# Designed miniproteins, single chains, continued (3): the designs that were tried, part 104

Each design is a single chain, and the fold is of that chain. pLDDT is the mean over its residues in the fold that is shown.

## One batch from the design tools (miniprotein)

Design m11854
Fold by ESMFold2-Fast:
Structure m11854 (fold): chain A 99 residues (1-99)
Amino acid sequence: MEAEEAREAARRAKEAAKAGDGEAAARAAIEAGAAADEAAKYAYETGDEEAAEAALEAARAGLEAAKAAAKAGNGIGAAAAGAAAAGALFGAELAREKA
């Protein structure tokens, strides 16, 4: 289910943020942003509140992973991942308001 995939991506992003690996953190942030976007679209279409919450969790975890990537010295990866995660967060917030 979309909510389950988003929560799993959030978990991976949180783990990558703690690991101190800028490449892994940037990659996990992009994956979390993508999962958040999919869950937000599903929530927007169906009114599924659980999917909307999972999308927000994944988008927030993606932003944290992007910050961790920047701290680890991967500024370019962090900028790209941060932009993707910020977009996903916006979409997830809109989906939650509709759900």
Scores: mean pLDDT 77

Design m11855
Fold by ESMFold2-Fast:
Structure m11855 (fold): chain A 66 residues (1-66)
Amino acid sequence: EKEKAQQEVLELVAKAQEAIKQGDYESALKYLEEAKRLAEEAGFEEIAEKLEREIKELKALKEKLS
């Protein structure tokens, strides 16, 4: 179960990175929020904290672009 969750978190992070490269910060935020929820459910506290920081940084960047 935890191995599956870790793989799913990594896939969501990869999708978020692709969205960021395309300038699609909306989709990137959704993928990172999904990855964070999955990491929290699996007990991956360090990963969840890192994802929370990345989410806050992207939200700040999106607000500056609007």
Scores: mean pLDDT 82

Design m11856
Fold by ESMFold2-Fast:
Structure m11856 (fold): chain A 95 residues (1-95)
Amino acid sequence: SEEAKQEELAKKFLELVKRIEELVKELKELVEKELKEDEEGKEKLKKAEEIKKEALEVASGSSQKNYEEAIKKLEEAAEELEKLLEEVKKLAKEK
């Protein structure tokens, strides 16, 4: 049904928002603990916070009519954040 489809989209949307928040939290904790004085680590954290801000602005402006487009943008943001987290993990390992 159309209702069931919208409920599934809303669930995916909320799961992506939570994932983005968790990725930025993990990245921030890693930078603050392992890379506190590292300029590159700080720059990557700033970029992650900017990606999160833009993603959450998309989320707050979303309605049932545009969930599919919002989900796509949130998925792209999550992928960028995952890549950034891997770069930060590599940087921390090399210290």
Scores: mean pLDDT 82

Design m11857
Fold by ESMFold2-Fast:
Structure m11857 (fold): chain A 55 residues (1-55)
Amino acid sequence: MEEEREKRINRALAALAEGKTVDEAYKIAGFKSKEEFERELQERLGMTAEELRAQ
């Protein structure tokens, strides 16, 4: 569901803003894999996990 996907992405972004790693962020947000997280990130923000990590 779109709303659940958005909440997961926002949780991952919040974790990254707290200084957590990409691996920690997707696990905290409830994504099953880094690949799933990258897919959602691309759809939501048009960014890769690597680009987001560089922020």
Scores: mean pLDDT 73

Design m11858
Fold by ESMFold2-Fast:
Structure m11858 (fold): chain A 60 residues (1-60)
Amino acid sequence: SLVEQLSDPDPEVRLEAAKELGRIGDPAALPPLAKLVHNDPSPEVRKAALEALKKIAEKL
């Protein structure tokens, strides 16, 4: 699943999963995206996760 891809060793896979989860707007993605924003070693992945989190939150 896309949520499982947020834990992928490849930062490009995590980045694309975060973008797609933001596009879908599934609230179940909020907790794993929030963890990624704080903990991911890649600044680009953290940025993508933050944008995804904002998009999902705006739909609520």
Scores: mean pLDDT 82

Design m11859
Fold by ESMFold2-Fast:
Structure m11859 (fold): chain A 97 residues (1-97)
Amino acid sequence: VRQQAQQLLSQSRDQLNQARDLALNSLRNGGVYRSDLSSLLTQSLNLAGRLRQLLGDRATPLVQSISSAIGHVGRGDFSGAISSLDQALQQLDSLLQ
């Protein structure tokens, strides 16, 4: 359980970092990576859901932050998406400790 949680947390961190980079590039380039970002965020939300099943309520803020990022991307608000992704990464770091 503990090793599985650590592996899923590491995978989630990699996905969220990739999403943040895509959001930054979308902010600079007027949403060119929007479809890739939306796909990656959907995958990240599914992974965060699995983390919530494994870790319980401790993972709820992570799920909420990723859902918020998806909403921002859907509106073309890449600045808001980056802010939500930064919150998600901070929540993920708290789960790793």
Scores: mean pLDDT 83

Design m11860
Fold by ESMFold2-Fast:
Structure m11860 (fold): chain A 71 residues (1-71)
Amino acid sequence: MNIDEAIKKYEEIINDPNATPLQKADAYTTLAYLYLKRGEIEKAVEYARQALKIDPDNTAAKRILEEAEKA
């Protein structure tokens, strides 16, 4: 799956009213990582922060946020 298809899939999850908070937190974390890989730093930061609003102790989201802020 290419990166654009992956982004679309996870954006659909975060906008799905039937998705659980855990599914949305995972989707936000994955979107932050994908946007970081594309060099879209502002989107990576925003999605990592959204993941941390759901799960403040999410180590993956914290790591992505730190990497995005250095980029």
Scores: mean pLDDT 82

Design m11861
Fold by ESMFold2-Fast:
Parts: C-alpha cells; sequence; structure tokens
Structure m11861 (fold): chain A 66 residues (1-66)
C-alpha cells in the first residue's frame, strides 16, 4: 500500500470510528491529526489537507445535525 493509500485508509477508519462511537467531533479531530502528519511527511500539500478536513467536517456535522 502506498503512503497516500495509507493516509486515505486512516481517514476512512477515523470517520467510521467517530460515527460508530457517536462522536463525529472526535472523528474530525483524528482526521485533522492524520492530515497534519501527512503534510509534515510531504505526502499531502497543506491545500489538499485543508480541503479534505473541510469536506469531512462539513459532511459529518451536517449528517449529525439533521
Amino acid sequence: MSPREQVHRAITQAVSKGLEDGDPEKGIEEVRRILDEAVRQGLLSPEEAERIHRDVGESLRISVER
């Protein structure tokens, strides 16, 4: 598995766990931590990480608030 695939897998697992635990904010925090680490390792640009974090956060919050 490539490093980018590992990052995507980790994000998917963090989102799934947050939803299973009934704590989407914790899931969003874990995704941010994964993205920050990926940027630090040079696997993602800061712009890519910010977009992913925003998209995940918006999707999870809308799903919980509705």
Scores: mean pLDDT 75

Design m11862
Fold by ESMFold2-Fast:
Structure m11862 (fold): chain A 81 residues (1-81)
Amino acid sequence: SLIEEAEKLLKEAEKYLKEGDNEKAGELAVKAAALALRALSPEKILEGIGLLLRVIGHYLDGDAEGAIESAKELLKLAQQS
């Protein structure tokens, strides 16, 4: 499922973050967030887009930890959809 795939990508992002590879960690967080967005119910899409933009913002700022945290929030929204 999209949710299981997003969870897997977030676990990989956390591993890269622990290894100091902030660029890969952030990239994987963005990919996970995009999959979580696709798993949302229609009424939650606008909220999900806001969260995805937050993930992208953290990634562009070089804040991989913030990107992962925001991506986890979007994933939780998808799990409740």
Scores: mean pLDDT 88

Design m11863
Fold by ESMFold2-Fast:
Structure m11863 (fold): chain A 59 residues (1-59)
Amino acid sequence: SSNRAMLEGILEAARRLGDEELAARAEEFLKRLDQGETVPASEIMELVLRAAELQAAAR
């Protein structure tokens, strides 16, 4: 799933850069997908944008 791959990428970035809140949110969404739940694309995109901002600030 593309959504799963995005969330895994967000989790990796959050853990690498020490954003515990972003990591926890990505883990929660991954858990929901593993349980067969649907996560809205808008919520995943919000985390993608936050991860991108975090990575840009760490350069």
Scores: mean pLDDT 82

Design m11864
Fold by ESMFold2-Fast:
Structure m11864 (fold): chain A 55 residues (1-55)
Amino acid sequence: MLTEEQREKIREIYKKDPNKTPEEIAKEVGVSKEEAWDAIMDFNAEELRKKKEEL
């Protein structure tokens, strides 16, 4: 499971470059693809909910 530091790092990378794949982010942070994928999905869902206010 991800540490809080790793999770935040994944989040920051993904926010800066949303086009980056979970695999690339996982390798850069040093976690598994599955862990990065789950963290990214959670952050994406949060951002999507906030963007619904604009829709």
Scores: mean pLDDT 74

Design m11865
Fold by ESMFold2-Fast:
Structure m11865 (fold): chain A 93 residues (1-93)
Amino acid sequence: DVKELVEEAKEALAKAEEAFKKGDFETALKYVQEVLDKAEELYRKGAYEEAKELAEKALKLGMEILKKIEDHKLILQAIGLILRSIGILIDSS
């Protein structure tokens, strides 16, 4: 169900934003990954607008995390998630 996937992704996004506010960048990136996993599933189901909206939010948060992190491992993880977000946006446009 598209609605269920969207709600699950919104919950993951809220958890990512909360972890980011607390400076827990590893947890924030894990939840951004969950948002992107749901966005990719929505794209495969033909829900392109919903996938695009979630990818845009994931991209924005991933870029904000990238600006704040100093850990090289987490920087590479954030870059990977940003690139996945851009891929969904290109495919959905």
Scores: mean pLDDT 87

Design m11866
Fold by ESMFold2-Fast:
Structure m11866 (fold): chain A 62 residues (1-62)
Amino acid sequence: MSLEEAVEILQKEAGLDEEKATRIASAVLATNGDIGAAAKVLVEEGGLDNELAVQLAIKILG
């Protein structure tokens, strides 16, 4: 998945603004497929609940 596609997903599914979505999407993609690490970024940096964070991590990295 491209950075642009990941940013769009975070804006639509998590309600993040473009700046925050870009920063978080970049960090998620940098986990190299580690769903747990990606979900942690989405919770801590994105303010998402754990269930949504895991779902979006799988969607972006899978």
Scores: mean pLDDT 83

Design m11867
Fold by ESMFold2-Fast:
Structure m11867 (fold): chain A 95 residues (1-95)
Amino acid sequence: SMESVFEQLEADAPAYREGGLKAEKEGNYITASVLLGFAAGFSKDPKEKAELYTRIGEIDYKLGDTEGAIKSYEKALELDPSNEEAKEGLEKAKK
């Protein structure tokens, strides 16, 4: 079923997070954004999701995707309104 596919993907969320962070360190920003997006989508922790969307926003901004960065930061702030990195990133991206 589709639900068992989602359960498997949720179980794999930590591996997507680790792979995304490794890709970012290696300068593979496109792969990092994709893998961190899967990690954020399948995580059940709103604070972790907010931290991941904040990092995706930072990567999108570095790649020149200002609209993508804004959307990611806004999503992070919906999940954790106290996330200071997301607030600062959003302010910078809207300039």
Scores: mean pLDDT 83

Design m11868
Fold by ESMFold2-Fast:
Structure m11868 (fold): chain A 98 residues (1-98)
Amino acid sequence: KEKLEELVKEMEKKADELIDQALAEGRITPEQAEAYRKDPRYLATGAAAILKELKVPPEYENRLAKEAWERGLPGDEILFLLAAHAKYGLSLDEILKL
């Protein structure tokens, strides 16, 4: 539970950093920034940023994405699972028990 909460906070932080940078550069308005934070893909954006920082190879992403898809998980949740596995070494079965 604790590791999952830490991952969610890191995903939120990374998503907020990207939104705040876009706002500071004048690329988005304050209203658009609030809309992005309320988007259900907000955490998926943070997960993608974490994977990029960890330099996860495409072959690794494809392998875990296939496993998650075979378990019936939606594509936006696959990025969350990839970030959890890459950062904490948790298996898909361990993540699904959380």
Scores: mean pLDDT 70

Design m11869
Fold by ESMFold2-Fast:
Structure m11869 (fold): chain A 58 residues (1-58)
Amino acid sequence: GIEDTKEYLEEIKDKLDIEFMKEFLEYLKERIEELGGATEEAKKQLEFFEKYLKELEK
């Protein structure tokens, strides 16, 4: 579910591999679509992760 996706996001961010995180973000987008499409909540979670990655790249 979406909670599982959030848990994965939180674990991946701790690995400090920005390139891996970018690929994982694309993977998560695909998985969310397969699970019934992107809901408002799922989109917010993706936005949060994308912003987090941008901050790490600074």
Scores: mean pLDDT 67

Design m11870
Fold by ESMFold2-Fast:
Structure m11870 (fold): chain A 84 residues (1-84)
Amino acid sequence: DLVLKQVELRGTKEAYELAKEAIRAAERGDTERAVELALKAAELLKEAGEVDVAAAVLQTMARLVEPISPEAARRLEEALEKLR
């Protein structure tokens, strides 16, 4: 996954573990957990100054959860719009 590689290379270890678990939660159909973990990963990436990587995480997770929960995808898209 290109996004996970970007988080691994440019983000923190904590952001990488959260992003990886968010993807696994989405793969299990646990969209609530996927949103929670993706938002935490994006916040850590934003705090690290990696706003473009945070945006990529939110966008990728929105695409992964959309077929299961459009509401979960909307929450991630809303967070993406609020990134500075």
Scores: mean pLDDT 85

Design m11871
Fold by ESMFold2-Fast:
Structure m11871 (fold): chain A 94 residues (1-94)
Amino acid sequence: KKSELSAKLVGQVLGFIGAVLDGDYDSAAEWAIGFAETAKKLAEMGYATEEDVRLLKRVKEWLDKLVAEHPDNTKLQEARKKVEEALKIVEEAV
């Protein structure tokens, strides 16, 4: 489970970055939501690390910027909220 979740987390972060670079903000939001859910699972299983906290903080910073630039995009707002919730849980777990 740990190896699968860690690989999934990395893939989701790369998907988020790729979508942002492509200007596909709906896909970026979807990747970020998936990343947040995977990070929460890692925390719940006791596998979360300080590196996962750093990744969540970086993704949140990018989402804060994207939400400010695209205020009508509800999917980005949902993604930011999910990442913020995951960050709180992961910080509590490490």
Scores: mean pLDDT 82

Design m11872
Fold by ESMFold2-Fast:
Structure m11872 (fold): chain A 104 residues (1-104)
Amino acid sequence: DLLKKGLEYLGEGKLEEALPLFEEALRRLEEELGPTHPAVAEALLNLGEVYELMGKLEEALPLYERALRILEEALGREHPATQRARERLIELYKKMGLEPPAEL
């Protein structure tokens, strides 16, 4: 399981090793389940977290935005997974010195 191995490296602070595993997991999940499945959102959140920890906030932003859209459409706005993704996106905007969109 690429996602589990990526999470293992992420937990160890091995960001450069985690990155390609999450990229591969994302690609495979999109191929197998389609681009709007909640599992794709999970892979996007993990990939975004790696970029965020690397200080690549501008690269993390579109990944978190896409993950939130998928979760809102698949699970609904009030689902705990959707709320966690929204909170992560809001915190990323704050780290970038930007005001989060009012729609969040």
Scores: mean pLDDT 87

Design m11873
Fold by ESMFold2-Fast:
Structure m11873 (fold): chain A 89 residues (1-89)
Amino acid sequence: LSKQQLIEATVSMAAMAVAVGALAGVVSPRALELMARAIEAVLAGDVEAAIAALEALRETILAEGADAEEAAELAAILDKVIANLRALA
């Protein structure tokens, strides 16, 4: 796989986790907008902008779902995705 394909695959994993969270009712429209920004940034080749959007998404999920187990689990997945993107950037 190319570096770009690995970056896109990594962000696709985050998008899948966020989509499941939205279906479970633990992800707001604001959080979905941040996920969309991260996807757009990755497709444009802007990994730093994608990382910034995913960090904002993580903070939003934790702030809105502070007492939810699902929010903490989703934030942990986003932390792994962000770490992998930093390693690939």
Scores: mean pLDDT 81

Design m11875
Fold by ESMFold2-Fast:
Structure m11875 (fold): chain A 84 residues (1-84)
Amino acid sequence: SAAEAKKAYVEGLKYLEQGKYEEAVKKFEEALKHPEIANDANALLNLGLAYLGLGKEEEAKEYFQKALELDPNNEAARHALETL
């Protein structure tokens, strides 16, 4: 459900803030199976940040690019790509 997807996304954000990047990736991937979250540029940005925390730079770049494709005015996604 949309509510379960949003809950997974919020739990992913909590893990990301704690530096628990593997747990964050799992929660964000669960959330992104739902179309409402999959089309959210900030959700893709945050999955990219979790991959970057794991040292997975190429996966991080892919998700930052997808976030910017969905929202070209997303300054956080643009900055993440430029500073990677």
Scores: mean pLDDT 87

Design m11876
Fold by ESMFold2-Fast:
Structure m11876 (fold): chain A 87 residues (1-87)
Amino acid sequence: GMKLTVDADLANPAAARAAYEFAKENPDIKELTLRGPVSEAALPEVAAAIDRIVKEQGVTVRVEESPEDPQASRALRAHAEAANAAK
């Protein structure tokens, strides 16, 4: 299966929805790394999209910590790690 890194504006919840749809259309993706800015305001929608990618599509999701948004990106990374482990 493919491992892919995507650059995404995770401060925009629409980017998380786009990532979910992209993973759904590309069933060969087994690991998806999300890289880009994260905002606390977008966290619930982005976290929900990660949960759906992991639980519904069987994809391992990773989030790179953003030096510009360390607290929000770290929280999102921890959420993704928990979602992967709960699979």
Scores: mean pLDDT 80

Design m11877
Fold by ESMFold2-Fast:
Structure m11877 (fold): chain A 82 residues (1-82)
Amino acid sequence: AEELIKKGRELYKNGKYDEAIKYFEQALEIQESAEAYLNLGRAYFKKGEYEKAIEWYNKALQLRPSEYAEKLIDEAKKKLEE
């Protein structure tokens, strides 16, 4: 799982968000984790899919409370509210 998340993060850094999403989804199939959910949310945020980003951030919060995840949800909500 860790290697898939690492590869996804490298793809994300290079702007390959769709490919990054596939790697994060594969990581979740092996082991559910807050880290994989947060990375999925961040990739969807970069694609402008803010509602999907919020869904993934909320899944991360369900696994582990996180001030960082709450901040990311607030940022995505601001994009939707104008």
Scores: mean pLDDT 84

Design m11878
Fold by ESMFold2-Fast:
Structure m11878 (fold): chain A 72 residues (1-72)
Amino acid sequence: KKEIEEYIKKLEEKIEELDKEIEELKKELEEAKKAGDEEKAKELEREIEELEGIKALLEGVKAVLEKKKEKL
């Protein structure tokens, strides 16, 4: 059980790091949209989508591990 808890904690830390990066990119996206920079806005939207996808995968793995921990 201890190993699973440690792995979950590492996933939480990585998810938190991704959340901060996504938040900063969303802020840059708002600024790009306000400036009318369509090219930069498209690039930021794609990067945000990619990071959100990675975050969702990590959250899925964490959920599976938490469920397994509860059943052990």
Scores: mean pLDDT 82

Design m11879
Fold by ESMFold2-Fast:
Structure m11879 (fold): chain A 104 residues (1-104)
Amino acid sequence: SPLLERIRELARLAIEGVRALLALLRERGEPEELIRRAEELLRLAEEILENVEDLPRVRELVERALSLVEELLEATRDDPALSARMEGLRLVLEELRALIEELE
């Protein structure tokens, strides 16, 4: 399915984005709690990619990832560089949610 392949592409973009964010957080010596939330976001993004054909599960994972991105946006609101990366991840996850809704 072309839509399922697009979902895989967006899931891979989310994984790359979270890995880049996580590297930046570690390089800056950001608080361990913030790093742990980014690690959870990476796990969710990887689970989305692994379960692309299970649409109800992927929808649940995307909603959990979006909630976590909102928490990270609030935690990083005073840091323009981190906020920009979180906004980029939110856009990827929102596009992913829209494609899943199209397949339902």
Scores: mean pLDDT 87

Design m11880
Fold by ESMFold2-Fast:
Structure m11880 (fold): chain A 53 residues (1-53)
Amino acid sequence: SAELVYTKILFLEFVKKTIEFLKSMPPEERKKEVERVERKIEELKEEYKKLLQ
């Protein structure tokens, strides 16, 4: 359902913020993890848009 997809987007946005706060992770690895999560958020946003059509 659209609501579940939206909830997953919100959770991944929270995960992204958590990774950005994680100073123990090397900056290059942190950037890669943020980019990975951002790609997943983008994928879910496209899924959400399709469910609303």
Scores: mean pLDDT 83

Design m11881
Fold by ESMFold2-Fast:
Order: structure tokens, then C-alpha cells, then sequence
Structure m11881 (fold): chain A 71 residues (1-71)
């Protein structure tokens, strides 16, 4: 079912966030998830929110790596 697939995708995205070593990127991703809570009405929407947070985390990690390399 779509709900079961959404739950699996969410679990994989949660794992990705939990394994992230970049504390700043993780914090920003968690804030994005928190701000999305009032709009989540279904498992699919919850999965989408985690997907957006994972994308934000990836972008922040790339930016932070470039900023650190600038030293």
C-alpha cells in the first residue's frame, strides 16, 4: 500500500538524518521537520516532509564543506 511504502521511505530518511555527523545540517533539517508538523495529515505527507528535510541536509552539508575548505 502507499501508506506502507511511505512508512518505509520515512524510516530510511530518518536513518539518514540520524547517521549525519554534521550537527549544523542535522539541526536545520530537524527544524524544517518541526515547522512542517501542522501540515502533515497522512503518512505520505510525513514522508514528503522527511524527504524535504533530507534534501535540505544534503545542501547544507555541501555548503558547509565548501566553507570549511575555504580556510
Amino acid sequence: SMEEEARREKAELEELLAETEDEEAKRLAEKALEESKPYIKSPIQEMMAYGVAALALAVVRVVNEKLKAKK
Scores: mean pLDDT 69

Design m11882
Fold by ESMFold2-Fast:
Structure m11882 (fold): chain A 63 residues (1-63)
Amino acid sequence: DLERDIIIALARMAGSIGIKYSKDPEKARKLTEETIERLEKASVEEGRELLKEFLKKLKELEE
């Protein structure tokens, strides 16, 4: 599924950037790994919500 693969790719990219700018890089890395694993098992609709929540949590780790 093209959309599902794009969501996973976006999460990988956001995670890489988020880890670099995080005040807790290990926590950001673990969050990224857990999110990718969940996305690989999720539907496209679930994946959109997971990506949104993931980006919010990454931003909280930047602050």
Scores: mean pLDDT 84

Design m11883
Fold by ESMFold2-Fast:
Structure m11883 (fold): chain A 124 residues (1-124)
Amino acid sequence: MSPEEKLEELWKEIVEKAQELLELIYEQLSEEQKKIVEEVASKFEDPEFATIAGLITALELLKKNNIKLSEEQKELLREILEKIDEYLELYDSIENPSEKQKERRLALEGLKSAISELLEHQES
């Protein structure tokens, strides 16, 4: 598999896991908090970027409101982090990344930061 093909596969796997996690988090959010997530997501025309932005917002809301993660949610977060780290490592090996690959990298760096901050907060 080429590095470019593997980046596409990793992005799709991350988005799929992010969507699954976001659905689990929605069960813990108030109607008002869900509207905040939906408002942020609605600013993105690309549904995959909307999912990532929505998840980042949802994770920030969990941290701000001291909402505890289930073991299932923590497992998904760790799986997402592993996939993000693999994406970022492969991205750094590409001499001429596409604009879309650059945008995806920035989105995943944001998601990684949000996940890391939440996991550190939950483990304290």
Scores: mean pLDDT 86

Design m11884
Fold by ESMFold2-Fast:
Structure m11884 (fold): chain A 60 residues (1-60)
Amino acid sequence: NAGKARTYAVIAVDHAAASVTDPAALEKARKHIENVKKLGDTELAERVEAYLARAEAKRA
């Protein structure tokens, strides 16, 4: 299951980067972060959330 959590995290990071120019990508990033949490990898989910917060700060 660790491999699946990492796959969702990578997808979430890609969407977070895209959210700087595409607001729809923000919802996709959040959805995949929730998938990481569902798989029990809370530490990885926190790292992806921090990355999303930095991407949001650049957009604001």
Scores: mean pLDDT 75

Design m11885
Fold by ESMFold2-Fast:
Structure m11885 (fold): chain A 79 residues (1-79)
Amino acid sequence: MEELTKELEEAALAGDLERARELGERLIEVSKTASPEEIEKAAERLRTTAALMETLGKEELARYLREVAEQLEEIRRKK
């Protein structure tokens, strides 16, 4: 979880939406077997990065990161 979350944050900061989508899909898949605490930390980090992306005018990246964070929280709630 931590390494994929970090790579996704780096892709977002680089403005690489395609790479961010690839990493987001992998993060969601890994979250299905992760602990609720790991999922919560990842979702919090992605929401923080999304807020930064929005501040920088990168609306599409901000939306995508929020979407991934929401999916992570949904998976956490089902555990």
Scores: mean pLDDT 85

Design m11886
Fold by ESMFold2-Fast:
Structure m11886 (fold): chain A 60 residues (1-60)
Amino acid sequence: SKAQELLNKGNEAFQQGDYDSAIKHYTEAIKEAKKAGDKKLYEQAKENLIKTLQARDSQQ
């Protein structure tokens, strides 16, 4: 799905330390998961977004 593709892109960016790109992709994954009614992916994307925001904040 589009949401899964975006979640995977967010995960890749997170692994590379590119938190800004990860935030962008996770945010898009949340929107696409909501449109698709995919509650599990929506929750995964939200959790990963929160972790990414915390990681970025800790590096500032």
Scores: mean pLDDT 86

Design m11887
Fold by ESMFold2-Fast:
Structure m11887 (fold): chain A 68 residues (1-68)
Amino acid sequence: SLEELEKEALRIAIEALELAEQQNDEATKKRVLELMREFGEALRAGDIEKAKEIIEELRRLLEEMKKK
């Protein structure tokens, strides 16, 4: 559902932003914010497939950050 997509994206983004702050990683913080902006645009356009792609990009980014 749309609500589930929004909740998942927000959960991942919050965790990634918290890690970026802890690591003083401004570039990654900006990237997370950019992806969330694109996610909002995809939802407004009704592009559910694009929204899912952005969630997968957020997941990849978070996993890479956890390996640092």
Scores: mean pLDDT 85

Design m11888
Fold by ESMFold2-Fast:
Structure m11888 (fold): chain A 62 residues (1-62)
Amino acid sequence: MRLSLEEQRLVNRAASEHIASLDSVPSAEQLVEMLRRAAEELERAGHEEGAEQLRRAADELE
């Protein structure tokens, strides 16, 4: 998977916010949720290809 710098910043922001809300190490289910949420954020920002890559990563972890 390869993301642009802008896509990486959006993903890092979503991931950091999600992880900061957790009291423990993320489970696989929580990581999948984070990836799906980040994909939605990328899609709203117009990065459809990046969003699709994150959805594939989430599907692979399930």
Scores: mean pLDDT 69

Design m11889
Fold by ESMFold2-Fast:
Structure m11889 (fold): chain A 60 residues (1-60)
Amino acid sequence: SELERKIAELERRIAELEARIAALQPAVAAGDKAALAEEMELGAELVGLAAELVVLKKEL
């Protein structure tokens, strides 16, 4: 269904963001301010997508 396809796409995007955040951790630990800013931005996006996923799963 369209809903199942949207959920699968959203889960894929969440996984991609989690991987990017994980990849930034060494730079953040080293005090890279640009990496910290990127992590914060990606983290906020991740929270938004996770909330959208919860809403869509309730429609199943």
Scores: mean pLDDT 86

Design m11890
Fold by ESMFold2-Fast:
Structure m11890 (fold): chain A 62 residues (1-62)
Amino acid sequence: MKVAITKGPDGELMAHVTTSHSVETLEAGRRKLEELGSEKGAKLTQRVLERARALRAARAAA
């Protein structure tokens, strides 16, 4: 299980999910991000979850 967060083209943070992933793993990461106590952490949490859901939906549709 691996989730890498990098800076996107618009300066936004993007989540890279490879090979093994799950919503549960991402939710655990969200809790750790909330520990940062920053607005950036809150926005990152939302983007990571939304991206993961979109990727899962796209894969399921294939």
Scores: mean pLDDT 59

